Designed miniproteins, single chains, continued (2). Designs and how they scored, part 100

Each design is a single chain, and the fold is of that chain. pLDDT is the mean over its residues in the fold that is shown.

## One batch from the design tools (miniprotein)

Design m7668
Fold by ESMFold2-Fast:
Structure m7668 (fold): chain A 91 residues (1-91)
Amino acid sequence: EEELIKKALESLKKASDILAEVERANPNDWDLFAKASAATLWIAFAIQAIKEKDYEGALKYLRKALEAVKDVPAARQSLEEAIKYVEELIK
């Protein structure tokens, strides 16, 4: 369980880092900024839910984050990995 939690949190950190990098590379793209900001908020809620072992809540937030960043493939991939780890925590 702890290993899956660690992997989920590492994938979410990677997604957050990618979104921050994309925002820095595109400082005048307000649409991208809005999407990245929304995804970052949902990722923060998911991290809190994982720490509270509310894995169903975490999945809900991660699915919202995925929808927000469908235009950012690298961030989407990291979020999909996090979702798989969280799904494995639900028995």
Scores: mean pLDDT 82

Design m7669
Fold by ESMFold2-Fast:
Formats: sequence, structure tokens, C-alpha cells
Structure m7669 (fold): chain A 105 residues (1-105)
Amino acid sequence: MKEVAEALLEAARRQLELAENIKKTAPDSVKEQIDKAIEELRRAIELAQKAVETGDPELVVEAFGELGRAAAILSQAYNGEPIDEEEAKKAGRASQRVARERLAA
């Protein structure tokens, strides 16, 4: 558990740094969407930090969900697509499912 939570925390922090760097050179039309993804990445970091501290597997699942949602929003932004809330929710749910399977194994 702790190793999975620590790896997730590191991955989320790296994704946040990358998103912030990409935002600096992105067109204004996509900066707003990148900001929404950054918000989700910050939530993932908070949840992953709590998971490292508490060992709670549900916090790991929630953090994976936020990371998956952020990835979908960033993908849409990079493709010049508006935020599809349903696709973002679907990506979050899929990431949560993968996390539950990994934690059960």
C-alpha cells in the first residue's frame, strides 16, 4: 500500500509540473482547460499524500480517479477539443477500477 501511494504521489507531482510547463507556452484557448486539469492533479496529490500517511486504499483509488480525469482533460485540450465532462468522468471511473484491481492483486 505505502509503496503504491508513494509512486502515485510522485507520478501526480511530475504530471502537475509537466502540465504547468506546457501551460506557459500553450495558446490562451487551451490554458483554461489545462487549469482545470491542474486542479484535478492537485486533488490527486492531496489524496495520495493522505494515503501515504494513513494507508487507506480508498484514498489511493480516489487519487487514481482524479489523475485519470486530469489525463482525459489534458488529452482533450491538446487535441483542441472542449472538455467532455462525461468522457472525463468515464476516464476517472476506469482509473479507479484499475486501482482497485491492482490493490486486490
Scores: mean pLDDT 82

Design m7670
Fold by ESMFold2-Fast:
Structure m7670 (fold): chain A 56 residues (1-56)
Amino acid sequence: MKIDEIAEENREKLAEVLSEEDAEAAAEFLRDVLERNGQGVYDSEKDGAAAKAKLA
């Protein structure tokens, strides 16, 4: 529930700033990370750094 909400908000914000292709790629990566962490503990600091590195 909260994870889906965060992913959707980020997708909307990215679409306003980035091209549609870049926004979709970033949103898909964020959804993948959030889905995997649905079964365990999500460390926003560590997982956020990993996501930033993948998107860069």
Scores: mean pLDDT 61

Design m7671
Fold by ESMFold2-Fast:
Structure m7671 (fold): chain A 65 residues (1-65)
Amino acid sequence: LAEEVKKLIEENKDAEGVKVKSVKVEGDTVIIELETTASGQKVGSALEPAIKYAEENGYSVKILK
């Protein structure tokens, strides 16, 4: 799950300027830690496929910057 979430972010062309520091799974929550200077809207777009994937697998998503 964490590996797939990270891959979805890194392979997304809309994630330019959004770097993934870490992806952790704690209970039913996926915690995505980012290093970025991009706007919140761009971050949202970059993470959308990964968030949907996690939610489809029964996980909540928490974003740290």
Scores: mean pLDDT 76

Design m7672
Fold by ESMFold2-Fast:
Structure m7672 (fold): chain A 92 residues (1-92)
Amino acid sequence: GPMIKQLVKDLQKTLESNGFEAKVELRGNELIITIKAPNVERQIGLVLKLIGLSFDGYDIEVKVEGDTITVTVKAKSENELIEMLNLLIREL
């Protein structure tokens, strides 16, 4: 819906404002976030934050390939997806 599309854009802009290159894609209730860090120190910091955001009932997978971080978030419902998007925007 319009709210989720806006939150996806807001998450991408949050990552960009923090110096990352980011692409946020939505497939049903799954988010695929592709992030390129400007250096190793910022990559490590972001990966640690993402791992720390793992919750009961949320599936978060973090994959690191070179300078690229791929985050897959699987929500059980649209409401959980909205909650996770708001959390990622706040914490990243």
Scores: mean pLDDT 81

Design m7673
Fold by ESMFold2-Fast:
Structure m7673 (fold): chain A 65 residues (1-65)
Amino acid sequence: MLEEEREELIREAEEVLEEARKLGDEEGVRFAEKLLRKAREAETEFELGVVAVGIATLRTVIRRK
């Protein structure tokens, strides 16, 4: 269900945003904020998929710093 997937991605984006804030990663915070906005605005499964990939990428980048 699209709504359920969106809610899940919003939660994941919020988690990554908080993680970036704790690390003082300004670029990570900006990217996480964009992902959160895109998740809220997503109307298709494809758009949600793009957000999911973005979240996974950001988590990988943050963990390397």
Scores: mean pLDDT 80

Design m7674
Fold by ESMFold2-Fast:
Structure m7674 (fold): chain A 67 residues (1-67)
Amino acid sequence: MSQAQQYNEQGKELAKQGKLEEAIAKYEQAIALDPDYLEALRNLAETLEKAGETERARGLREGLQEP
């Protein structure tokens, strides 16, 4: 797998463990390597909402929902 995919998988595992801030960091690392990584972007948005970071999640979702 690419490094971006590895960070995304690490983020998913951390989120599963309830380590939301650590999961956010891993998803951000995945996106830094591959800005078009839609799965990591969606996972980041969902995890931000779970962590109470609603404003950050909203901004990210707006970027994903192109007309």
Scores: mean pLDDT 78

Design m7675
Fold by ESMFold2-Fast:
Formats: structure tokens, sequence, C-alpha cells
Structure m7675 (fold): chain A 94 residues (1-94)
């Protein structure tokens, strides 16, 4: 549980840093943090035996990255918030 919790906490930190970068218009930095959040979340989901939750959040973060590459900040923020809710639910379980 502790290892999964650590990965979920790191995923949340990267999601918040991605949101901060978006407020500054720094999409490149936001994308970097989204990729790190996705990596940590997938590891946590595997450790918790929640592969479907891991896939769901990974798809949301992949969608957010794609939206930013197309300049759609609004859709990216919605996907980031949805992924954050999944991470927070797993933290309560860990």
Amino acid sequence: MEEAKEHLEKALEHLEKAKEALKEGDYETAIKHLKEARKHFMEAADLLNEPLRGVSASLLLTSAITSLEWGDEEEALADIEAAKEIVEELLEKA
C-alpha cells in the first residue's frame, strides 16, 4: 500500500504542476508533467490491482496531452480534473 500511495501522491503533484504551467501558457512544461503523472498513476494502479482504473486515467491524460498539442486548453483541463478524481479515489483505497 505505501508504494502505491507514494506513486499516487507523485501523480497528484505532477497534475497540479501541469495546471500551473497551463495558467502560464507553458504547454510544453504541462505536457511533460502530464506524462510523469501518467507514469506514476499506471504504476500505482498496477500495485493496487486496479488495471481498469489505471487504463481510464491513462486515456484521460493521453487525451489531455493531445488536446494541448492542438491548443485546446479547456478540454485538457477537463481531462486533467477527471484523472485527478480517479487518483484521489485510489488514494482513499490505498
Scores: mean pLDDT 82

Design m7676
Fold by ESMFold2-Fast:
Structure m7676 (fold): chain A 65 residues (1-65)
Amino acid sequence: MKKVVVVAADSEEAAEKAEAYARSLFPDAEIIRRLGWTLEEAKEYAERLRTEKGYDVRLLDGRAL
């Protein structure tokens, strides 16, 4: 099963920090960053990847890092 981490962030700095954190936890995961997205929009996108593609999707809120 392909592991994907979706990062929601309000700035490039927050996205970069969240990507680094995700990479430390899941080194082989595909990381998809979404700048300017709300957490709700990112959750909806992650759920679509799970249901349509069957991926193991994790969501990170870049503002929480």
Scores: mean pLDDT 79

Design m7677
Fold by ESMFold2-Fast:
Structure m7677 (fold): chain A 99 residues (1-99)
Amino acid sequence: AVEEFDKAAADLSRAIQELKKVNPELAEKISEAVTKLVKAIRDGNVEEAKRYAEEVKKLIDQVPDKELAEKIRSAVRDLVRALGKIQGNEELLKLADEL
């Protein structure tokens, strides 16, 4: 579970760096939204986590490169799923599936 989180975080970091070369503003917005999502999950605030997950989805939809968008989406999904497994929280696993 922790190893899954570390891998997802690394995959996300690489995809965001790729996006930053083309659209640094969108890369920054996605990074900020994901940071808020992870914080909400860590703080046990499922309602805020759902709100930030919707924000992340909307930002990913703005990525013109569909392959890059899929890499970012998959990494965020895996990140949320890993956190759900670590916390034993089924609501977070459902949230990951909606990403």
Scores: mean pLDDT 86

Design m7679
Fold by ESMFold2-Fast:
Structure m7679 (fold): chain A 61 residues (1-61)
Amino acid sequence: RKKSSERTGQDLRDVAEAILRDPSASPEYKRAVVGMALREAEEIGAEEVLEWLRRQLAELE
């Protein structure tokens, strides 16, 4: 329960996770959203979230 940097990283993960679990979302759309979240996580230095997002993107390949 941290409100600092960890909150932003968690938000990115939650958004990506929600889209990945959405059966209505196309694989192409899922890749786009995860790719954007990965770039954001990289810019803010959320390494743990970034590693998770990279794994999710690779699974969509």
Scores: mean pLDDT 74

Design m7680
Fold by ESMFold2-Fast:
Structure m7680 (fold): chain A 70 residues (1-70)
Amino acid sequence: SELSEETLEYLRKGSEAFEKGDYEKAIEYLKKALELEPENAIAYYGLGLAYKKLGEYEKAEEYFAKAKAL
């Protein structure tokens, strides 16, 4: 259940992009984190938040549901 250094780096970059309001870039980094760890609840939750900020509510709901299931 430990995150790899590479996964943590992508989560960090995604969070930084989100804080700067670059939601599309946040999505890119969070998807890279999921490529490394497909069951990462933090990445799914972050994707939900970023898609919600972009007004893509259906995608946001899907990612929030996935995060809750983990």
Scores: mean pLDDT 87

Design m7681
Fold by ESMFold2-Fast:
Structure m7681 (fold): chain A 55 residues (1-55)
Amino acid sequence: SSDLDAFRKKLEEAREAAIELAAKTGNLSEEEVEELERSMKEIEDEIVAEYEAQL
């Protein structure tokens, strides 16, 4: 649905912004940033699944 797609886009944008900030300010290595991104994607999938289950 369009609402779910919009929500996914906002989560993706928020994740990208957070990863960019972490890379610039958190003093994380590139490998650590990639691991953080992977973990955040997994959390995003869980949030989306929970939201979808409530529709």
Scores: mean pLDDT 78

Design m7682
Fold by ESMFold2-Fast:
Structure m7682 (fold): chain A 78 residues (1-78)
Amino acid sequence: NAMTERKLALAAEATPVIRRADEVISQARKAGLEDYVKKIEELLKKLTEAINAGDEQAARSYIDELEKLIKEVEEKLK
């Protein structure tokens, strides 16, 4: 059905950013960037909820926000 197909597609689309987020959380913790760890974890939770709801618009918005936040944290880790 369309909802199951949407959830599967969104999960696949989100997989790369989720993996990058996990790596960046590890690096941020080592650097003492706890506020960034919390922000990434909150966005991951929202993304998971959006995917489970089949909310394509919200899921893609959270993917974009995670991508931006990951880049910001990578800048702080320089």
Scores: mean pLDDT 85

Design m7683
Fold by ESMFold2-Fast:
Structure m7683 (fold): chain A 67 residues (1-67)
Amino acid sequence: MENDKEAIKALVEEAKKKLKEGDYEGAQRLAETALSIDPENEEAKRVLEAVEAAQKGDFEKAEKLLE
């Protein structure tokens, strides 16, 4: 019924928003939730990489991964 693609997109977009707000823990959890639905989702994987970069203080890499 509901398309899993839209659910995954919503989780990824919320994760990106949390990351930009400085909520790295929230962003990580949302991206992990998206990957639990679709382990092959490239966008969710990039969000996790962006969270790792941001947690290490590499905000330039984090921004590039989100764009």
Scores: mean pLDDT 79

Design m7684
Fold by ESMFold2-Fast:
Structure m7684 (fold): chain A 64 residues (1-64)
Amino acid sequence: MELLEIGKVALEEKDVERALGVAKELFKKGDYESAIEILEEVLKLDPENEEAKKLLKEAKEKLE
């Protein structure tokens, strides 16, 4: 919960790198739904972010 809030704050500040870091931590902890939420917002700010695209795909595959 707190980690998702930190990610949301980073997105409001347009800090793509910090938001991506939070998404990676959420993914590592198995919180794939929260990681997907942050990653989709990262890609709205930085649509060419290859690391965010890759992690989003992996997180979605984990929920299948």
Scores: mean pLDDT 81

Design m7685
Fold by ESMFold2-Fast:
Structure m7685 (fold): chain A 95 residues (1-95)
Amino acid sequence: SLSVREAIERVRDYVLQANLYALRGEFEKAREYLAKARDILASTDLPPEVREQLEKAIKAAEEAIELMKKGDILGAIGHILRSIGLLLEAELLAE
């Protein structure tokens, strides 16, 4: 029963929290927030192009967690920036 805009906002907020926890080395919390984002995608009817950008944003955040676990902080930051860009693209596509 979420609107497209409300779903994008919740996914954005969860993915941003996940990225912040990943940078802090709190990988379990980061994964919990990505699971919340995935639950919104599973329970909300979204336009395909919006869904694709949000799924890519979540995937980039997951890759950032794996890079942080390996000690590749610069690589993780690159994936976080990509994730943020994909979230912004999803918001623009929903206008």
Scores: mean pLDDT 90

Design m7686
Fold by ESMFold2-Fast:
Structure m7686 (fold): chain A 107 residues (1-107)
Amino acid sequence: PVKVTQSPSSVTVKEGGTATLNDTASNATAINWYKQKPGEPIELLILNTSTKMPGVSDRFSGSGTATNATLTISPVKREDEAVYYSLGVSEDGYAYGAGTTLTVTDE
């Protein structure tokens, strides 16, 4: 079965800074990244590890492999405050990570 671990569980980034969110997955052939804001539906950001979805800001990028993937947000804006979920996919099924909560500060 696919197993997914997201790290860190929470991250605080200054507006204009860089957020780096990691996924370590076993038995996955692809990683998708999703964004969920309070009161909004889940949005697909990155498909198949590195393919950014149409309409998603160029500030978002996916990199790495199906077993060790990174979502990078740079520069971070206040509108990026959300929980980010990774989904590991394989022929044997799929698993979601527990999520990484991104908080954006203004200093």
Scores: mean pLDDT 86

Design m7687
Fold by ESMFold2-Fast:
Structure m7687 (fold): chain A 83 residues (1-83)
Amino acid sequence: DEIEELVKKAEEYKKKGDYKKAGDYYEKAGKLYEEKGDLEKAIEYYEKAGEAYKKAGDLKKALEAEVKAGVIRLKQAVEKVFP
């Protein structure tokens, strides 16, 4: 799966200390999981992107990734409470 390859690249860049590229690849993975309807994995990878961007000092991209994860979490919470 292409998404699994993006995640592997993100983890490799993270291990190398390239947190900006790690964030970029995690964000791409999160977006593709969101498009596939795998919302749990979308949240996971948007949150990992946000953490990577924070470590890179890119606070704007970190906040944007956190907002994307938060919006999906809110949608899931609404769906669980309201049919």
Scores: mean pLDDT 86

Design m7688
Fold by ESMFold2-Fast:
Structure m7688 (fold): chain A 112 residues (1-112)
Amino acid sequence: MEDIQEAVRALRAGNYDEAVELFEKAAEKYDGIPGELFRLAAEVIRTEAEDNPAVARHAAFTLMAGAKLALEGAPVDYIIDLLEATLNSDGVELPPRVREALERAIEAARKA
């Protein structure tokens, strides 16, 4: 969980390269749903943070929250509901890569 706190601090500070490194480290440390969600968070920041920083950070925080819920043994339905709430938010048009990352995260949760 220390790695998650450091990644959150990096994202808030706009230190995207550090945030990507910390998320990739967390992805290697954890298998299954948590590892996949951390990997997708790193991918979103790497691909979208320069062009769409607010949306990229929001999606990365959602993926990280889902990973944390999975690590804490939360029901898969709670993780899916969280991811779908971000995917279907009416006030935000998601870039295609962000949408695809969230859809991949939902699919990974469903297969568990």
Scores: mean pLDDT 82

Design m7689
Fold by ESMFold2-Fast:
Order: C-alpha cells, then sequence, then structure tokens
Structure m7689 (fold): chain A 85 residues (1-85)
C-alpha cells in the first residue's frame, strides 16, 4: 500500500514511533503537504517517490488540484490518506 509505505518512510526519516498516533498524524500531514506541492523532495527514497507519483495520479483522477491547492483541498488530501490506512 502506497500510503503505508510513505508513512513508514516519514516516521523512519524523523525517528518517530510508529505506535504514536500523533507521530502517524504528523507523517500523514507531511505526505499531504508533499502531494499538494510541498518541498520535501530531497529526503524521499526512489520507492517513496514512486508511491507519491501513484498517489498524485489517483488524486488528479479525483479532480483535486495539486499545483494550487486550497486549504480545503489539502484537508481533503489528508482525510483521503487517513481513509487508506
Amino acid sequence: DAVATLVAEVLALFGLDPADPAARDGALGAIAAELAGGTFEGEWSPEARAALEALREELRARGIPLDDASVEDQNAVLEWLRERL
């Protein structure tokens, strides 16, 4: 699962506990920000970049604007990611 792969990578990158709900929520927020045009590009693995591309394709297919996302669009991305866990 692309979302689970990205959450695991973000938690590992920041040295966070996978059992901590706050850490998991923070990881989802970071992933949502990256999908909505974030700048976290330098620390993603090739596997995470492939997962991000797959998720971006799914979000574009749903009609969510990723280049100029509103706060509402960013919140929709975050909720969609939570639903996939």
Scores: mean pLDDT 71

Design m7690
Fold by ESMFold2-Fast:
Structure m7690 (fold): chain A 71 residues (1-71)
Amino acid sequence: MREYELDLTVAPGRADEAVALLKQSPVEVLDIEVEGDRIRVRLKGTPEELAALLQALFDAGVVTRAEIREL
């Protein structure tokens, strides 16, 4: 497993839905910070689990931009 930091830009009014999708994913969520339309997440997972999570967030239209840093 890898550790990642994600900086997510959320569609207006969709922050709670984005957080729910994060918590229901197979990744291990270590920290979530919500600040307006921005969500910062620290998580552990495989690259495949992270890719699937990001695809789900974009497909749902809850996230418009993601910046990813491997730790």
Scores: mean pLDDT 84

Design m7691
Fold by ESMFold2-Fast:
Structure m7691 (fold): chain A 89 residues (1-89)
Amino acid sequence: MKKEKEEKKKEAEKLKKEAEELIEKVQAETAELLNRATELREKGKKSTEEERKKLEEEAKKLEEEAKKKAEEAKKLAQEVEKKAKELEE
């Protein structure tokens, strides 16, 4: 019985580490996307009205992608955390 509990605890730790790595990766990706969106908006301000609209649309797409990735990662992290907690019980 004790050996089974130790194995499950090890599995829970592995899942938690996997969730942490996933969150860190997505945080880095979302930060990069948001930074690129900001750069595009800044470039748009110095460009023609036509170019500005195109850059703003591209920036919006990057912002939406970042938001979606962040939400998806949050959901996955919560699911993995729940599974890890169940294994620790």
Scores: mean pLDDT 79

Design m7692
Fold by ESMFold2-Fast:
Parts: sequence; structure tokens; C-alpha cells
Structure m7692 (fold): chain A 68 residues (1-68)
Amino acid sequence: MDEQVKAGEVVARVVASTPEEAARLFEEHGLDPEMGREIARLRAETKTDEDRGRLGAAVVKAHNKLIA
């Protein structure tokens, strides 16, 4: 099935998770757990459009790692 769809689902779950849940999810998919923690942290710190851009960039980076 579409790897991009699966990667998007994983990233969406990470964004909605606690840092530790995000780290576990990333580790289960062969990614750096710290990337998951960072995305969850960025989501918690999101206050401005610039913050949303930063979160979006981190999400895209993680998505690209999942489909590579």
C-alpha cells in the first residue's frame, strides 16, 4: 500500500503523542526516538505561524525518513 499514507499516519500520531510515546513510535519504525520527542516538544511550544512552520518542517523531515 501507499508508503506515504502510512508515513503520514505515523507522523500524525507522533504529533498527537506525549514525547515518550512519540519516541517509542519512532523507535518501532526504525527512526531516531529523539526526532519523535522533538516533534512532540515543537507541537507543545507552537504559538505563532512561525512555530507552525517549524513544526511542519520537522514533520516533513520525519515523513521523508519514513519513506526513504
Scores: mean pLDDT 73

Design m7693
Fold by ESMFold2-Fast:
Structure m7693 (fold): chain A 57 residues (1-57)
Amino acid sequence: GSAEEREAAERIKELEEKGVLAAAQGDEKTAQEYAKKSREEAARHPGGAKLLDELRL
């Protein structure tokens, strides 16, 4: 993909990783906030939703 697509992928991945870390620590509220931010970031970019689905599934 393009550099912009790769940068978007990296940002989405970082948000997902932070959410997973919060969930592992039992911080459900923070985990849900990062999951929401990850979805919002994915929605802003062409193909972001598909990329997020691939990261989650």
Scores: mean pLDDT 76

Design m7694
Fold by ESMFold2-Fast:
Structure m7694 (fold): chain A 68 residues (1-68)
Amino acid sequence: SFEQQEAEARKRLDEIVEKEGLTPEERELAYSGLKAVLQEAKSRNRTVTDAEIEAVVEAAKIQVEMDK
């Protein structure tokens, strides 16, 4: 189900956040980015991949650096 996919993706993101020690600002952007990716995947009947979750984390880090 999509609900299960969302829970698994969120758990994976939480693991990356903990392992890489993301700042509160990076965490907020990463969770926002994951929500957008999940909504897009649902609309296109796609499964979110681990690579997409990793890309969300990298995008959040870049965004925080660019906003300085």
Scores: mean pLDDT 82

Design m7695
Fold by ESMFold2-Fast:
Structure m7695 (fold): chain A 62 residues (1-62)
Amino acid sequence: KIEEARRLIEQALELARQGRFDEALELLRQAMDLLDSDPNATREDVLRAVGAMIRVIGLELD
């Protein structure tokens, strides 16, 4: 469900802010799987998940 995916994205970003990058990436993977399986998922929802993944990877590399 889209709402569950958005919740996972928010949790992943919070974990990334705490330096828990492996856990954050796992939640983002789950969010992407939910969006991929949901026919009501919009391009905007997918872009939010991708943006979060880019932020998490950026924080890990810094």
Scores: mean pLDDT 77

Design m7696
Fold by ESMFold2-Fast:
Structure m7696 (fold): chain A 60 residues (1-60)
Amino acid sequence: GEARELLLRAIALKLRAIGLEIDASLTSDPAKKAALLAEAEKLRKQADELIAKADELEAK
């Protein structure tokens, strides 16, 4: 259903955010670290929005 598709997209975004957070932990460049963490935070917020929408759809 539509809700399941949104949840799968949200999981993919959270996995991408984790990857960026790992990359940030491995970089010694403060500017690159800040950029990676900002992108990870953006992806986490997008994932949370998709989860909220999926909950509203009640597994249509």
Scores: mean pLDDT 84

Design m7697
Fold by ESMFold2-Fast:
Structure m7697 (fold): chain A 80 residues (1-80)
Amino acid sequence: SKVDKIVEAVRKWIEEMKGKSDAEREKLKAEMTDWLVSEFGIPREVAEAIMNAVLDLAKQGKDDEAIEAARQAVEHYLAR
């Protein structure tokens, strides 16, 4: 499903951002946000809110919670 594709991309994104500076993390967040908007039609404000929540949880080492938050938000917007 589209939800599963986004969740897998978010999981890979979390792993990629762990070794990066704050500036590189912001760039990766912007790229992921643009991808969510362009490929899945998620409104930019919503995509930014999702990625901000994911980044905040991932910075705390709560990777599973970050992935679950992304799944719930994306499922809400793509399945309805």
Scores: mean pLDDT 82

Design m7698
Fold by ESMFold2-Fast:
Structure m7698 (fold): chain A 59 residues (1-59)
Amino acid sequence: GAAEGGRAAAESGSPAAAATAGFEAGKDGNVQLGKEGARAGQAGDSETGGRLAAEAGEA
């Protein structure tokens, strides 16, 4: 799910995966956390983006 995608993106260091996970988590869970995760991933911060995406998907 979206939470698993976020965790995987944070652990793998993939900014693109973190951005994608953030957008998907925002659709299904917490929209604001998903948007922040997506923006962090787009900025190249895979750890923050993935973590925020995981939190959004769990919410």
Scores: mean pLDDT 73

Design m7699
Fold by ESMFold2-Fast:
Structure m7699 (fold): chain A 97 residues (1-97)
Amino acid sequence: GVFEIRVTLEKEGMSLKEMQEAANELVTFAEEEARRLGLRVLAISLQPVKEVDGKSVVTISIYVEGPREAVDRLAERIEEKAKEKGFKVTVEIHEVA
């Protein structure tokens, strides 16, 4: 199937530039992990960093094609990596095709 993995990162006290850099690093990590899991990356969309209630927030949408089980594994790895970097993270998976 085709799936969107939507990752929202939140952190207080981080500049917009630092948040953009962290998001780009997470994108690179996600592409590498997707490749290891045999998933085809169709597109990655990085929304502009915004400030909400004194927190920097960014949303990354990763569109992948492959088995649901491999998509779930990728989502788990992304969540783990984001938490290791001290982010509050929300991950959602939506089947899109």
Scores: mean pLDDT 88

Design m7700
Fold by ESMFold2-Fast:
Structure m7700 (fold): chain A 97 residues (1-97)
Amino acid sequence: ASALTPEELRKQAEDALKAAEGNIEEIRRVMEDYRAGKLSKEEAEVRGANLFTAAALNLVAAIDYFEKAGDSEGVEKARETLQKAREVAAEFDRLLA
């Protein structure tokens, strides 16, 4: 069986978490560009939806890989980042209302 090592699993989890953090940062830039009048509501909605989907997939992957690696601190950090993503989603929805 070609099982990944705990070290390889942690690396996959860290890469996924970093990607999710990058997606959340880009969502904040979309919000700033919308507030500055650089993006229409439709453009902001499309870009935001794509970035939230990417962040969600990366966070699910990060949690799964950290759990498989036995990295409880990594799981906690990924879950905290998922909660931050949910808070940003609520802020984004309010901004576009």
Scores: mean pLDDT 89

Design m7701
Fold by ESMFold2-Fast:
Structure m7701 (fold): chain A 69 residues (1-69)
Amino acid sequence: GSLPTPEEVELTIAYMLAGLAKRNKLSEEEMVELAKWIKERIPDNKEALEYFKKVAEEMGYKKAVEELK
C-alpha cells in the first residue's frame, strides 16, 4: 500500500471532525468556527468542504452552510 495523499488525509480529517460534531451535538457557533477553520486550512479540497457542508445541512445549521459556500 502507498502512503495516503495530502488530499486523502485532509478528507479523512474532515470526516472525523464532522462525525465528532454530530456525535457531540456541537452548537451552531462551534460548527461555524470549525467551518472557518477547515476552509482556511484546505480551501482547495472541494470534496472535504462539500462533505462538511452536507453535515452542517443535516444538523440544520444554516450559518455554517453559508460559511462553506
Scores: mean pLDDT 80

Design m7702
Fold by ESMFold2-Fast:
Formats: sequence, C-alpha cells, structure tokens
Structure m7702 (fold): chain A 69 residues (1-69)
Amino acid sequence: SEAEEARKKGEEAFKNGDYDKALFWYLKSAGLYAERGDFAGMRESLRNAAVAARKKGDTALAQGYEAAA
C-alpha cells in the first residue's frame, strides 16, 4: 500500500542519514495511514518522525510528533 511504501522510503532515507527526507516520508506515511483509519500505523509513523526530528536536533518538533502519536 501507499502508506507502507512511504514508510519504507522514510526508513531508507533514515538509514542513509537523510533525516529531512526521512521526516518527509514518515509524515506522508502517517497521513496515508490516517486516511484509511489505521491509527496504529499513523502513530508508529509519527514516532518515527519524532526520531528523525531528534536526529536533526529539533527537540520541539520531536515532542510535537510524540504528543500526536
């Protein structure tokens, strides 16, 4: 599915150290999971987005995603 594909793209970017790209794909994945009512998948993608935000040094952004998850 599109949500799982977006999550995998986020994971690939994260492994490559591209945290901006990882954040983009994790947020896209969260939105796609939410559209189909998969709130567990949405929350997991938001937690992954928080980790990417922390890797960028953006603690406030990470806390926002953690609170939304």
Scores: mean pLDDT 87

Design m7703
Fold by ESMFold2-Fast:
Structure m7703 (fold): chain A 60 residues (1-60)
Amino acid sequence: VSAAARAAAQALEDWGYTEAAKKFREIADSGDLEALKKLADELTGLPRSTARAVIRAIEE
């Protein structure tokens, strides 16, 4: 969880989604998959798609 969420945070920051990147870093530090799933439901657009991709990568 932590490594994938941290990589996603860096990508989001590089794309200009600084606030979403900060939330992803908090999840990376905690390793909480349930928090990541809740965040994916709250986000929209590219940040939401990124959260869903991270969840799928962890579950596979």
Scores: mean pLDDT 77

Design m7704
Fold by ESMFold2-Fast:
Structure m7704 (fold): chain A 67 residues (1-67)
Amino acid sequence: SMAKEEEIKRLEEEIERARRELERALEELRRAAAAGDREGIARAIGRALAAIGTIFENELRIKKLKS
């Protein structure tokens, strides 16, 4: 159905946004690590884990919709 295709497209767009957030978090992590910024490292790791969670959850939703 068109509604199902539209939902999958929205989830794919959310995954793309989360992938960009993950890239930013990993770049922040590299900078914080180079600077010896322990608090910055912790924040960047937290952001990366949140982005990974969003990707995983939305991929599971897509798989359920395709089943």
Scores: mean pLDDT 90

